Designed miniproteins, single chains, continued (5). Designs and how they scored, part 3

Each design is a single chain, and the fold is of that chain. pLDDT is the mean over its residues in the fold that is shown.

## One batch from the design tools (miniprotein)

Design m16069
Fold by ESMFold2-Fast:
Structure m16069 (fold): chain A 90 residues (1-90)
Amino acid sequence: MMEEFEKLLEEAKEKIRKLKEAIKNKDIETAVKYMKELSKIFGEIVELHYQIVEEGSAEEKEEADKKLKELREEATKAQEELDKAIEEAE
């Protein structure tokens, strides 16, 4: 569980990075594609987080919670940047 959770977090962070790069390059279509991929990965992360909370050690629960909060913050900023870029392009 924890290894799978970490793998999905890294994959999500990579999608956020590519999303932000696409926004910087004014490639809104590519940015939207990465956001959709991020949303799918995020669903899997949330499911694994619930499993860690139920079955994991106290240390694993704290680590997973912190990392998920960091990812949510990064994803929220990326979504805000994408929304602004879409409005600016239309």
Scores: mean pLDDT 83

Design m16070
Fold by ESMFold2-Fast:
Structure m16070 (fold): chain A 58 residues (1-58)
Amino acid sequence: MSEAEREALRRELERALEEFERTGDGTPLEDLMVRVLTEHHDEDLVQEVSERVKKLLE
């Protein structure tokens, strides 16, 4: 995955995180994280997002 593609995906994940924080609906975030892991195999990005979710839930 190119850096530009990763950055675009990160922005999409940030939008899903903001929606989760606002509404409590984690479905869009979970769907995107599964796609990152299964289609892009980017475990570092998934971990980064997971850490942000933990911070929001604290």
Scores: mean pLDDT 73

Design m16071
Fold by ESMFold2-Fast:
Structure m16071 (fold): chain A 86 residues (1-86)
Amino acid sequence: MMAAALELARAVEAELRAKGYSADAARMGGAAAFLAFLDPAEAAELVAKAIEEIKSLDLPEEKKKEYIEALERGLAAGTAAKAALE
């Protein structure tokens, strides 16, 4: 359900913020969790494309690593939450 996916996204974003991730990275992780809860296979493809795009951006390497880690954590959390319901 969309409502459950949104609650998970907010929970993942809050957890990442508590772990010291930036607001942007935390939102990316939450978005990945949202997508993965709805469709893990599509979310994995979208996250892989987002990671490749982030690697090509003119950003500090630490910032790229933060964004990539947040996306991977969100994808894992959403996928695990969906599996627990199936």
Scores: mean pLDDT 85

Design m16072
Fold by ESMFold2-Fast:
Formats: C-alpha cells, sequence, structure tokens
Structure m16072 (fold): chain A 58 residues (1-58)
C-alpha cells in the first residue's frame, strides 16, 4: 500500500536522524550546554522538514 510505504519511509528518515545525532553524542561525550541545545534544535528542525515533505506526498 503506497501510503503506508510513504509513512514507513518518513519513519525511517526520522530514525536515521536519531541515529546520526546519537552517534554524534557518543563521539562528543562532553559537549557544552549550548552545543547540546543547538543539537536538539537541529534534530527537531530535521524532523519537521521530513514530516512536512512526506505530508505533501500523501
Amino acid sequence: MKEEEIRKEAKEEIQKVNEEFDAWGKAHPNPTLEERQELLKRRGDKYNEIMKKYKEKL
């Protein structure tokens, strides 16, 4: 079912973002508080862009 496939792709894109940011955190164990806040904002922005992109395809 094409809609379910599109939703699955969106979920996989979000999961890739999560894994990228988790890997960054493991590689940088002592980030500053400001760096952590910036990381969270960038992750949220990427989530919103992915969701908006896939909503347009549905």
Scores: mean pLDDT 77

Design m16073
Fold by ESMFold2-Fast:
Order: C-alpha cells, then sequence, then structure tokens
Structure m16073 (fold): chain A 92 residues (1-92)
C-alpha cells in the first residue's frame, strides 16, 4: 500500500508536467488526463488485467507523443513509473 501510494504520487506529478506541456492544446490535454484517470481506476479498483492496462497506457502515450513529440522524454519516464505501479499492484 505505502509503495503503491508513493508510485502513484510520482506518476501523478509526471502527468501534471505532461499536461502543463500541452497547455496550448487544452482539449486534448483534458481528454488524455481523463483517459489516464480511467486506466488508473481500472488498475486499482476494477482488477483490470495488467496486459490490458499496459496496452491502454501504451496507446494513450503513443497518441500524446505523436501529437506532442517534444514531450517524449516525460512520457517515457511516466511509462516506466506506470509499469512499476502495475507490478506493485500485481503483487498485492
Amino acid sequence: MEEIRKKLEELLSLVEEIVEGMKDDPAFAKEARDKLANILLGLLYLKMPAERVRKQVDELFEEVTARHPELKELVDKAKQVFDELIELVEKE
């Protein structure tokens, strides 16, 4: 639980940086944030399979990177933290 909380806080901080990077594209930034929130709900509360969570995360971040290639480094870091979060949830 404590480890999951710390990784979630790290992920949310990175997501806020990505959203700030998309401030000139606010409609898409909101859609991306909403999609990520739904993926997190699926992982943490709805017992969505890890493979499905990873697929949805990859699809979302590919869309972000295609639209905002300057954010690739932040997106790659967020993907790493998300994968670590999935692994922590799986061991519970």
Scores: mean pLDDT 82

Design m16074
Fold by ESMFold2-Fast:
Structure m16074 (fold): chain A 96 residues (1-96)
Amino acid sequence: SEKREKAREHVERAVELLEEAKKKAKDEETQKLLEEAKRHLEEGLASDPETAKEHFAEAMGLVTKAEEKAEKESEETAELVREAKAEIVEALGDLL
């Protein structure tokens, strides 16, 4: 499916952005939220479309929490998290 391929590309970009944000994050709780979000995105890619939507939606919640924490400590890290969030939104749009 062309839509599934586009969703995959967006999720792969989000995973890369979350990994970069995790490396720059100094707060352990923020690092854990980013790692959990990454795990959900990866599990979503290995799942059927309906299960993938659930995983990507959960990743969105985790990324939103990580964004709030990152904004208090580092604008650079927060910007990477916001970019990852935008990629997840695009992936969900491709599947909806």
Scores: mean pLDDT 86

Design m16075
Fold by ESMFold2-Fast:
Structure m16075 (fold): chain A 91 residues (1-91)
Amino acid sequence: SSMLDQGIAAIVAGNDDTAIAIIRQAIDQGRYDDAMRMLKAAIAMGRDDVVIAGARAFTAAGRGQQALDALIAFARQVGRDAIVAQLETLR
């Protein structure tokens, strides 16, 4: 299975620690599109701890502004308003 498939499976299963580890590994490897797809799935599934940890990892990698803008836009689109407020504090 791909890293993306493993990350999505962990998110759907509610295995937040595994999902966070896979997302951090994807960011460390420069696999930003895979990491963003996993974080959007985490937003849709209400896995807030995964979303915040991934957003912080993007910021640590110097990719925070673009990642936060995309995650906030997606969260608003899917009606996850609570996570929007938390993501705005990371800008």
Scores: mean pLDDT 91

Design m16076
Fold by ESMFold2-Fast:
Structure m16076 (fold): chain A 93 residues (1-93)
Amino acid sequence: MSPLERDVLAAIDRFDAAVKDPNASEEEIRKALEDFLLKVFLAVQILYTEGKKDEAIRLLDLAKERVEKTSLPEEVKQRILDTLDYLKKLVES
C-alpha cells in the first residue's frame, strides 16, 4: 500500500471512529471529516501532477468503498460519495 493510500485510509478510519464515539463533539467530527477530505484532495493532486491519473482514480474508488463500509448516516455518506465522484470526474477530464 502506498503512503498516500495509507494516509487516506487512516483518515477515513479516524473519521468513522469519531462518528461512532458518543462522547465526540460535533467540532471533533467536523475536523476529522475535513482532515479526510484534505488528505484525499492532496493525494489526488500529487498523483495527477505525477501523470498517474489511473492511480488517482483507483485511490478515489478505494476511498469510496471504505466510506460505504462506515457507520455514517446515509445523508453524510451520500455527500462524501458525491464529493469523491466529483473529484473523479475532474481527474478524468
Scores: mean pLDDT 82

Design m16077
Fold by ESMFold2-Fast:
Structure m16077 (fold): chain A 66 residues (1-66)
Amino acid sequence: MEAELERLIELVRRRLESGDPFAVEMAELAIGVLQAIINQPSASPEVKALAREAIERLRRLIEEYR
């Protein structure tokens, strides 16, 4: 989970840095998926904490490259 989230964040960062016009939409889609994970009653507190951190990092990337 943590390694996969780091890979996702790195992919979004590289796309934003390269000027990919769909990078923001990709980040927003990832945030939506992570919000769905947080809302799952079966998700552990650890998984929810990792998802919240990933959402915050993705939001910061979007703001940085707006």
Scores: mean pLDDT 80

Design m16078
Fold by ESMFold2-Fast:
Structure m16078 (fold): chain A 90 residues (1-90)
Amino acid sequence: GFERVRAGIDEGVARWAASLTPENRAHMEAVAAELLAQYADSEEARLAVEHLLAGARLAVSDPAAAKAHFAAYVDHAERLAERLAREAAE
């Protein structure tokens, strides 16, 4: 779950920074745009995507800021998942 994702942030940031290319960056932005289109009315989804993109962009130049953004992304994604789970459970 989200605890495992949080535990992997340091490795994730290092791996993303090591593999970062213009193509991977463009792909990340395309995925983010698709997610925002799918969850346009969700504040949690918007905040999650904004932090994901900020983290991805800062991974090489500012790893500490990138880690903070990925942590915020996980927090907002978890809140969205919790809300959707409550809405799905009668």
Scores: mean pLDDT 77

Design m16079
Fold by ESMFold2-Fast:
Structure m16079 (fold): chain A 97 residues (1-97)
Amino acid sequence: MEERFELDVELGVLAIKAAVLKVTLENLYKRSKNPEIQKKIKELLKFIDEEVYPKLREADAAIRAGDVETARRYLQEAKESLEKAVKKADEIDKEFK
């Protein structure tokens, strides 16, 4: 079974999405002159650093150890946290306009 390869691909996709979101938020921060919007962006960047990236690191460790069940759990948790972050980023972008 190529299950390990599928998990590696999912990890890579989530890592790229998280990196793109982080760059997007950093650009919104630089464009904003509103301190309240800047505060929301900083809180969301902290959320990504504390809730998304650690779970991606745990998933990577589990994949390398051959622990498929633990890897799937952390990937799912990272995906859910990332989806929540994307929704919050969209809300912040709408407040910016």
Scores: mean pLDDT 85

Design m16080
Fold by ESMFold2-Fast:
Structure m16080 (fold): chain A 87 residues (1-87)
Amino acid sequence: MEKAKELLEQGKKLEKEGKLEEAIKKYEESIRIYALLLSEDPDNKEIVENLYESVKNLAKVYEKMGKKKEAEELIKEAEKFKETLFP
């Protein structure tokens, strides 16, 4: 969990610096780790919230790069996970 959160924070820093492709890589790694952790502990609210934040930040970077459809698909997936686990 700590490594995934660190990757999320690194992604935010890179996004602020305009290093969008590098930010995407950090967000994708963070999402991958949080998704794995969630599969092992599906009722963990902190993991769900951090996964949602990571996906939302990734979607925002895709919007900045003109990949609006990819961003919209990511947001829909994140909302579905959040709603399913915390109705």
Scores: mean pLDDT 79

Design m16081
Fold by ESMFold2-Fast:
Structure m16081 (fold): chain A 69 residues (1-69)
Amino acid sequence: MKVKIITEDGKEIEVEADTVLDAVRKAQKEYGIEPPTAVEYKGKRYTTEEELASVKLEDGDVIKLIKGG
């Protein structure tokens, strides 16, 4: 499914992914994005790889990357 990622600097990128973890991994691989401290999805904040891997994405979803280091 096609989702939008908003980076810590406010840029929007689109990736095809099934889970939040997959989307974050693709953003890092394709766009050189640093590992985020946390990810915001549907109003919730996720910090662990296991949590990110368990969250399924829907077409048109928006994921926000949080930088906190």
Scores: mean pLDDT 78

Design m16082
Fold by ESMFold2-Fast:
Structure m16082 (fold): chain A 81 residues (1-81)
Amino acid sequence: SLLEEALKLIGEGFEAASAGDLASAVEKFREAARLLEEDPRAPQEAVDAAREAARYVEKGDMKGFLEAAVRAGQLAREALE
């Protein structure tokens, strides 16, 4: 499903950011946001959080990234229930 693929991308984005591959992290969170936007079960807050995570990586704000990325993952998981 789109939600399951988005959750996988969020996880891959965390791994990329942890490895210092910021370009891959941005790409993964942008793609996750796109998939969340296409799934009618996903709340807008999940889409916004995934987009914010990508923007924070681009700005070098790792605290903002972690908070937004955790929120995106939590809201996407809740939407699967």
Scores: mean pLDDT 87

Design m16083
Fold by ESMFold2-Fast:
Structure m16083 (fold): chain A 85 residues (1-85)
Amino acid sequence: MKELKEELYKALKEAAEKYLEGASEEEIYEELKRKLKELMEKYGVSAETVLSAALEALSELDVPEEVKKKLEELVARAVSELEKE
């Protein structure tokens, strides 16, 4: 679990940096969805487990609250779509 959270922290930090630099929500969404799917397969965890770990990692990010809320929204959307697959 610690390794999963560390990889999620890194991915979310990079997504936050891209968002602050003006990347589109769609571009960030597609990258997050891809990374979340990859981590689910790598660690053999459920969509619920990945969502929980991602939300914990988001809470630890040193970024503006508006950015955290947007990333939380995108992560929840991505996990919901991956759960249907």
Scores: mean pLDDT 81

Design m16084
Fold by ESMFold2-Fast:
Structure m16084 (fold): chain A 55 residues (1-55)
Amino acid sequence: DKRSEEILKEIEEAVRAGDIDRAFQLYRDNRGLMLRTNPKAYDRAVKLLNDMLLS
């Protein structure tokens, strides 16, 4: 669970920096783990990425 929170934090930092490629790479590499271990963190990551694309 702590690992999924760390990954979410890294995605948040990448989004804040405008590093779209890094944000998506972190998501793709870790989506399966986050879905299994922390679905709430997964949902938050998906919303962050969608908001970034729709802005």
Scores: mean pLDDT 80

Design m16085
Fold by ESMFold2-Fast:
Structure m16085 (fold): chain A 85 residues (1-85)
Amino acid sequence: SPEERQKVIDYTSLALRLIGLMTQLDLLIKRKAPVEEIQAVLKELQEELEEMRAFMPTLSESQQQSLQKLIAQAQKHLAEAQAQV
C-alpha cells in the first residue's frame, strides 16, 4: 500500500541519519574534539533514537528486528562517548 511504502522511506531515512550521527560521533572522539561538539552530536543521536523508538510499532516484524539491532549499536556508541566526556 502507499502507506506501507511511506513507512519504508521514513524508516530508511531515520536509519541512515542514525548511522551518519554514529560515524560523526566516532570521528569527533578520534580527533579529540571539544566536549561541546561531542555533546551536541550526543544530543542529536539521543533525539533520533527517541524518534526511531516511537516509529517502531508501525513497522513490520523484520524491520523492527533490523531497527532494534541498529538502536542497540547507537546506544552502545552513545554510552561509550558519554563515558569519554
Scores: mean pLDDT 77

Design m16086
Fold by ESMFold2-Fast:
Structure m16086 (fold): chain A 75 residues (1-75)
Amino acid sequence: NADEEAIQLLNEALRAAKAGDVERFRELTDRIAALPLSDETLGVAIIAFAVARIHAETPEVREVAQEGLDRLAAK
């Protein structure tokens, strides 16, 4: 189930973002953006990336969060 996979990947992506692991956060963001998400799960993902962007401690994490947000908003 793509929605269940996306939720698991979102939890890992947010942990990577909080840890400052830019490469892992980017990899997980790319995987989430590639999944066919329901409108409900897409909404959850958009909120999660918006929160990650606001709370980003480095410009690099903020950039990946913004990229993810832009890609999800284009779905």
Scores: mean pLDDT 85

Design m16087
Fold by ESMFold2-Fast:
Structure m16087 (fold): chain A 97 residues (1-97)
Amino acid sequence: AMIKVKSVTVFEDTTIEAKDGDHLEVSLVGATLTIKLKDGETVTVNVTVLGPSKLVVKNSAGNEKTIDLNEPNGTIVTYEVSVVDGKITVKKLSVSQ
């Protein structure tokens, strides 16, 4: 199966449902993106930060983990996000400008 790439620019608080193996390319313009993941799913999120922004990961049980993006404008942060046995794990893979 091909890797699925989804691209989104977020100007206002938005929720998306991701699927296992998704690669999300996101530009956050002073807004919160909420990514909903099911147990056993892992996604990669590449975030371009444009203003004070947040990334929220939410599982099917309603538990959430918030990441404050306090990076300079134009910073690109890559995260690996997983839900395993209800536990949300966010791993920072890289930071670049």
Scores: mean pLDDT 82

Design m16088
Fold by ESMFold2-Fast:
Structure m16088 (fold): chain A 87 residues (1-87)
Amino acid sequence: SDVLRRAFDNTARLAIEAAKEGDTKRALELVDGLREGVESLPPSPERERALEYLDKAKEKLKEGDTKGAIEYLQLARDHALRAIAEA
């Protein structure tokens, strides 16, 4: 769905911006929302990779590793958008 794709992409962008600004609480809340969105999709390899990278992004945010968090958020975004396109 184009609506789901845009909603996910916008939320992922906001999560990356929050991480860049050092707003760890907001970044974590947005990552949890992204995870719920991905979990609602049919099972696929792209869905499972997106969930893995969201979990890794959350770990990096909790560690204060902003660069690692942004890298994993970008990977999660790529795989999630592919999963949405397949759904």
Scores: mean pLDDT 87

Design m16089
Fold by ESMFold2-Fast:
Parts: structure tokens; C-alpha cells; sequence
Structure m16089 (fold): chain A 100 residues (1-100)
């Protein structure tokens, strides 16, 4: 499946971003790298797979907004970025399982 292959590639990139953050790389550097990688992957996707990825990212943003509200926006940039990656990985895994 093209969709599963693309989501698996996005998952690997997110896992690498998490590892880089945990290794102490600056948030700004990891964020720039991640967005460039995601943009390259997105550009190679079919419109149907692009729509699936946008829906995954929309759900991720909704859950992240809820998490930030619960924590009174008191998270560091690193803590917020790590939590966003965690939520995104969960949403991608659920979407891959749905497509299997």
C-alpha cells in the first residue's frame, strides 16, 4: 500500500526527530529538519495519501491543543515538541492499523 509505506516513512522521521531531541539537539534545528523531511515526503505523495496525512496532522494538533490547555501552556518548547511527536506517532500508528 502506498499509504502505509508513506505513513511508515513519516513514522521513521518522527522517531528520528524524537531521538535527536533526547540527545540534546536544539528544538529549532530539529524542528527545521523535521519540517523539511515531512515536506519532501508530502510532495511525493498522491493527493489521496496527502489528504490522509493532513487528517492525521489535524487530529494531532487537536490533541496537542487539549494537552497544552490542560497544562496551562506551561511546557518548555522541548517538552511541547516531544509531546507533539508522541501524539503524532500514536495517530500514525492508528491510521496504519486502520489501512491494514
Amino acid sequence: SEAIAALEEVRRVLEEARERLLAGEPVADVSEWLYERLAEIYARMSPEVQALLLEVLRRTQEKMAEYLAEHNNSLSDEEAFLKWIEIALEEIEEEIERLR
Scores: mean pLDDT 88

Design m16090
Fold by ESMFold2-Fast:
Structure m16090 (fold): chain A 96 residues (1-96)
Amino acid sequence: MELLTHRFRAEKDGAKLEVTVTFDAEADRVVSVEVSYDLKGLDPETRARVEKLIEELKSLVDKPYGEAVRVIGELARLLTELGFKITALDNQVPLG
C-alpha cells in the first residue's frame, strides 16, 4: 500500500483552514480526511458554502481519489475567490 498525503492551509484576515487528505495510490481510495478551521469574519452564507464542501470532502473516505481531487479543486477555487491565500504544507516535491 502506498499512502500519499495532500495537505494545504488557507488563510485570510485571521480566518484559517487546514486540510489533510491521505489516500492509497495503489488502491485508488481515500484513507482519511482531516480538516481544522476557524472561519471568523466570513458572512453566514459564505461560511455555509465552505462548510458544505468540507462536509462533502469528509464524506469521501473510502471513495476513489479522483472524487476527492474534484472536491479539493472546488474548495480551493471558492477559497481563492474569497481572497484566501493557499499554501502547500507538504514539503515533498516531484524530483522528476
Scores: mean pLDDT 77

Design m16091
Fold by ESMFold2-Fast:
Structure m16091 (fold): chain A 84 residues (1-84)
Amino acid sequence: MKENEEIAIKDIGQLLLHLGLITEEEYENIKTREGAIDALMRKANLSREAAERQFERFVKIVEETKKLQKEIEERRQKDLELAE
């Protein structure tokens, strides 16, 4: 569970950096859940409640992405067994 939060923190930081909303230095400082929420509030002009909901959304995206990646990896492994 906390591992998915760590990935969500990184994904939020990368998104904000990609959109030009934060600097590389600010990205380096986004290492915690609170840091990610504060960045969303300050840079995306969100309320704390909206920032927390966006954080939860990123965590859910990470969970769904991990499930999809596992399904793709399992399917790929089975295809490799058939192809030898």
Scores: mean pLDDT 78

Design m16092
Fold by ESMFold2-Fast:
Structure m16092 (fold): chain A 84 residues (1-84)
Amino acid sequence: SANVEALNAEILAKLAARAAELEELEEKALAGDKEAQKQLAEYAKELAEMYREAAERNPDPEAKELYLKAAEFAEKKAEELLKK
């Protein structure tokens, strides 16, 4: 479906564009950089929102479940980063 294909393409493009930046932020966050931890938490929250939107727009129940689980995983990672 056009809606699902367009949204999936947008998610993949955003992830690809951010890949190098996310890798650098992850290294800094692991070293205890509080600003990097906050930025990673914000990216995780944005990613979770995109996955929830993908789930809402996807007519395939298996794909819906996978997107919702991905969103929950990203939300948990954001909470872990913000607790440090």
Scores: mean pLDDT 75

Design m16093
Fold by ESMFold2-Fast:
Structure m16093 (fold): chain A 65 residues (1-65)
Amino acid sequence: STKETAAAIYAIGLALDYGIDAEIRIEDGRLVLRVEKRTPKVDELLEEINRYAEEMGLGPAVLEE
Protein backbone atom coordinates (compact mmCIF):
# COMPACT_ATOMS: atom_id res chain seq x y z
CA SER A 1 0.00 0.00 0.00
CA THR A 2 1.02 3.68 -0.30
CA LYS A 3 1.34 3.96 3.51
CA GLU A 4 3.75 1.00 3.66
CA THR A 5 5.82 2.45 0.79
CA ALA A 6 5.95 5.86 2.52
CA ALA A 7 7.08 4.20 5.78
CA ALA A 8 9.80 2.25 3.91
CA ILE A 9 11.10 5.45 2.24
CA TYR A 10 11.08 7.23 5.62
CA ALA A 11 12.96 4.32 7.26
CA ILE A 12 15.60 4.30 4.48
CA GLY A 13 16.20 8.04 4.97
CA LEU A 14 16.43 7.67 8.76
CA ALA A 15 18.86 4.73 8.55
CA LEU A 16 21.09 6.81 6.25
CA ASP A 17 20.94 9.78 8.66
CA TYR A 18 21.82 7.52 11.64
CA GLY A 19 24.72 6.03 9.65
CA ILE A 20 23.31 2.52 10.06
CA ASP A 21 23.70 -0.06 7.28
CA ALA A 22 20.23 -1.59 7.13
CA GLU A 23 18.14 -3.55 4.64
CA ILE A 24 14.58 -2.22 4.62
CA ARG A 25 11.78 -4.15 2.96
CA ILE A 26 8.03 -4.70 3.07
CA GLU A 27 6.96 -8.29 3.83
CA ASP A 28 3.33 -9.39 4.25
CA GLY A 29 2.23 -5.76 4.74
CA ARG A 30 4.85 -5.11 7.45
CA LEU A 31 7.98 -3.02 7.46
CA VAL A 32 11.10 -5.14 8.08
CA LEU A 33 14.45 -3.68 9.17
CA ARG A 34 17.47 -5.99 8.94
CA VAL A 35 20.83 -5.12 10.50
CA GLU A 36 24.13 -6.97 11.02
CA LYS A 37 23.90 -6.51 14.79
CA ARG A 38 21.46 -4.89 17.21
CA THR A 39 23.05 -1.91 19.00
CA PRO A 40 21.65 0.99 21.09
CA LYS A 41 21.73 3.17 17.94
CA VAL A 42 19.67 0.55 16.08
CA ASP A 43 17.14 0.59 18.95
CA GLU A 44 16.90 4.41 18.68
CA LEU A 45 16.36 4.13 14.91
CA LEU A 46 13.68 1.46 15.44
CA GLU A 47 11.87 3.63 18.03
CA GLU A 48 11.77 6.58 15.61
CA ILE A 49 10.57 4.35 12.74
CA ASN A 50 7.87 2.87 14.99
CA ARG A 51 6.64 6.35 16.00
CA TYR A 52 6.15 7.17 12.32
CA ALA A 53 4.52 3.79 11.62
CA GLU A 54 2.11 4.36 14.55
CA GLU A 55 1.23 7.84 13.23
CA MET A 56 0.51 6.29 9.80
CA GLY A 57 -1.74 3.60 11.33
CA LEU A 58 0.70 0.77 10.63
CA GLY A 59 1.79 -1.95 13.03
CA PRO A 60 5.30 -1.92 14.50
CA ALA A 61 8.30 -2.69 12.28
CA VAL A 62 9.98 -6.09 12.59
CA LEU A 63 13.68 -6.10 13.48
CA GLU A 64 15.96 -8.87 12.13
CA GLU A 65 19.71 -9.54 12.63
Scores: mean pLDDT 81

Design m16094
Fold by ESMFold2-Fast:
Structure m16094 (fold): chain A 68 residues (1-68)
Amino acid sequence: DLEEQLPLSVFLSKIPGVTTEMAQRLIDAGFATVKDLKKATVEDLVAIPGITREEAERILKAFEEYLK
């Protein structure tokens, strides 16, 4: 699915409250596509330098809303 192969930076730019710097941190940690984020847990995101638990939960919740 082309949507699952969308670059993570492009996907995150569509989500209110997610910054370009947060998107870049996810990419630097190896999350390149929406499919990679779909497999991620809160603990996977918290392991990324500069991502808090609250930010990780917000990102994953926004991701779930986007996939509806």
Scores: mean pLDDT 72

Design m16095
Fold by ESMFold2-Fast:
Structure m16095 (fold): chain A 80 residues (1-80)
Amino acid sequence: KKQEVANAVAKALLDIARQASPEEAMAIRTALPEVVQAILDAKSKEEAKKRVNEVIDSLPISPELKEQLKKTANEIIDKA
């Protein structure tokens, strides 16, 4: 189910956010509804990954944290 995948991605990103700086954690939390919607609106796993990556790349967070979030989200989407 797309909703289960979206929830799993959101939870994983939130878990990563807990270890980030307060500013980065807030940016990630604020973006979670957009990440969830990107997955729900996607017609394929490739589209879901592309849209999620675009949301993460737009965030005011470190490049290292962006790569960690994208890797984690893509792994969950690919396993669905």
Scores: mean pLDDT 87

Design m16096
Fold by ESMFold2-Fast:
Structure m16096 (fold): chain A 83 residues (1-83)
Amino acid sequence: LLESVDRLIELLQRKKQEALQQGDQQRVQHYQDLIQSLQTVRRLVQQGQLSEEERQILEEVSRNPDEQLHLQYVQQLHQLRQR
């Protein structure tokens, strides 16, 4: 689970750097917000406090190497943290 979270954070950091190089301040902020949510999820994994829903999403990340699916999973995790 930590490995899946770290892979998603690395993906978002790459997307943030691309947006920064393009001068897209709105996208930079968007990816920064997603990274912050995933850092919270990472802490919850370490503490054994993940919801079943969040755990199932992270298991899907480990099964599917598709970057576009990973971005969808990031959005789902972010929405769960907004609750």
Scores: mean pLDDT 82

Design m16097
Fold by ESMFold2-Fast:
Structure m16097 (fold): chain A 68 residues (1-68)
Amino acid sequence: MSPEEQFKALEDAVKAALHDALTTQTPAAYQAAIDAIERLIAYAKEQGRDEAAARYERLKAEVEAQLA
């Protein structure tokens, strides 16, 4: 799988987890969304996609606020 395909797969995983979290509003679903976002951030940083990493770090903070 190309780096582009891997990044897209991670984005799709984040979208699916966020949709579940927003629909069910359970702590477990929000934690799954945070975990998916963290994996995407780690990969984005490894690939030098600093702008994408910063954007998803902001999204992670917003999701974490829903747990608080």
Scores: mean pLDDT 84

Design m16098
Fold by ESMFold2-Fast:
Structure m16098 (fold): chain A 68 residues (1-68)
Amino acid sequence: MTPEQAQAEWDRLLSQLPERIAEILRLHDVYRLTFGEIARLLGISVGTVQRLLYEGNLLLTDILLKEE
């Protein structure tokens, strides 16, 4: 898998998600911020961050399963 292919694939996955969910997933999974740090950064509750991350992971799983 080339770096160019990996970048294109990531961009395609993120484009299938609402920008807010994609941003939260990036902050948590790439930057490894805690739920509290993300909540403070975005001005939302910790419970909202947890819910959006859960929904985002379900959407990613659904997209990947539909690939087959």
Scores: mean pLDDT 75

Design m16099
Fold by ESMFold2-Fast:
Structure m16099 (fold): chain A 101 residues (1-101)
Amino acid sequence: MEDFEKAIEAMKEGKYEEALKIFSKLRDSPDPAVQLTALFGELLAAVMAGKISEEDFLNYIASLLGLDKKPKSFEEAAEALREKGADPEMVDALVEIYKSK
C-alpha cells in the first residue's frame, strides 16, 4: 500500500510519469486486487499525461475485463473494476483525483 500511496501523491502533484512507473511496478503484484487497481491507476495516469485518450482507456478496460457493454465514463469503468475485485478504497482515491482536475 505504501507504493500505491506514493503513486497517488505523484498524481496529485501532476507528476504523471512518476505515477506511471509506480503503478507499472504494482501490476507485478501477486495480489489480484492490487494488480487490477494498479492497472486502473496506470491507465488514468496515461490519460492525464495526454499519452492516451479517455476513449482509448474505456476501450482497453472493456476488452481487458471482457465487458458486454463498453463503459461510457471513467466512473462507470471504476465501478466495473470494483466488481472484478479491485481495491475499492484505492479506486475511490483515483476517481477523486480525476474529478478534482
Scores: mean pLDDT 79

Design m16100
Fold by ESMFold2-Fast:
Structure m16100 (fold): chain A 80 residues (1-80)
Amino acid sequence: SETREKILKGVGLLIEAIGLDLEGTEEARKKALELRVKGLELLIDATRKEIEKSTGDKKEALQKQLEELEKRLEELKKEL
């Protein structure tokens, strides 16, 4: 599904960011931070799509997860 593809791409960017951090350079650290932002944005988009297809307790749980992801993204953007 399109949602699954966004999740896999988001996770892939987060893994790539770990690899860049391991390079130990300032340039690699900045690129890692940018990839973490992009990865979280994809996960947020995927979560919003799942919320649209969900009802009841599952929808409420996903909305709470979305709020946590958005909070983490805002915190991360302050470091850019």
Scores: mean pLDDT 85

Design m16101
Fold by ESMFold2-Fast:
Structure m16101 (fold): chain A 70 residues (1-70)
Amino acid sequence: SLTREQALEALTTVPGVDEETARRLLELVGDRVDEWARDPTLLFGPLAEVGIHDFRAPRLVAEALRRAAA
């Protein structure tokens, strides 16, 4: 499983995701980071809650998390 620091670093590689946004996003997904990495459709709600409305962002986030988990 991803450490909080690894997930935070991975999220900040996504365009539009700064460190503060990444911290809020991790609080929303909690222990389900591995689920979000596997299914980007689950990320639309959490991303919208932190102000990210780019429909490409869920896929980019899932890819970043999967890369960090490998």
Scores: mean pLDDT 81

Design m16102
Fold by ESMFold2-Fast:
Structure m16102 (fold): chain A 76 residues (1-76)
Amino acid sequence: MEEVKKALDEFVNKLRDKIVELRKQGKSKEEILAEVEKLTAEFRDKLIELGVSQEEADKIAKTILDNVKEALDSEE
């Protein structure tokens, strides 16, 4: 559990920094979402490697994507 929590915390911080970087580069919301989806899919696979079940890994990935989509949708 601790390994999974650490990986999640590190990933969320990296994802936040990447989104800020992409915005500074002038990327569209669509381009940012595409990169986030790619990174989240890679993270999901890492969670499974760390012993997280397929079901739980999918749930975590969906939650991350839903939160990012909501945050981006609140920006014009």
Scores: mean pLDDT 80

Design m16103
Fold by ESMFold2-Fast:
Structure m16103 (fold): chain A 66 residues (1-66)
Amino acid sequence: TALADLEAAAERFVELARQGASPEELRAALDEMFAARRRAIAAGEDRQRLLDIIGEASLRAGEAQP
């Protein structure tokens, strides 16, 4: 589902941040996460759930990158 794709993209972004991936790799992962979010919005998924997924991923990624 579009929601599951967003969850997978968000987890990939967090994992890359934890691994100390390059800015280019992180940008590509962010682009995919936002593309997945756009698909989830088009699929009619709950906006608050989408915000929670992206917000949590961003916080976790930020904690992984000094």
Scores: mean pLDDT 82

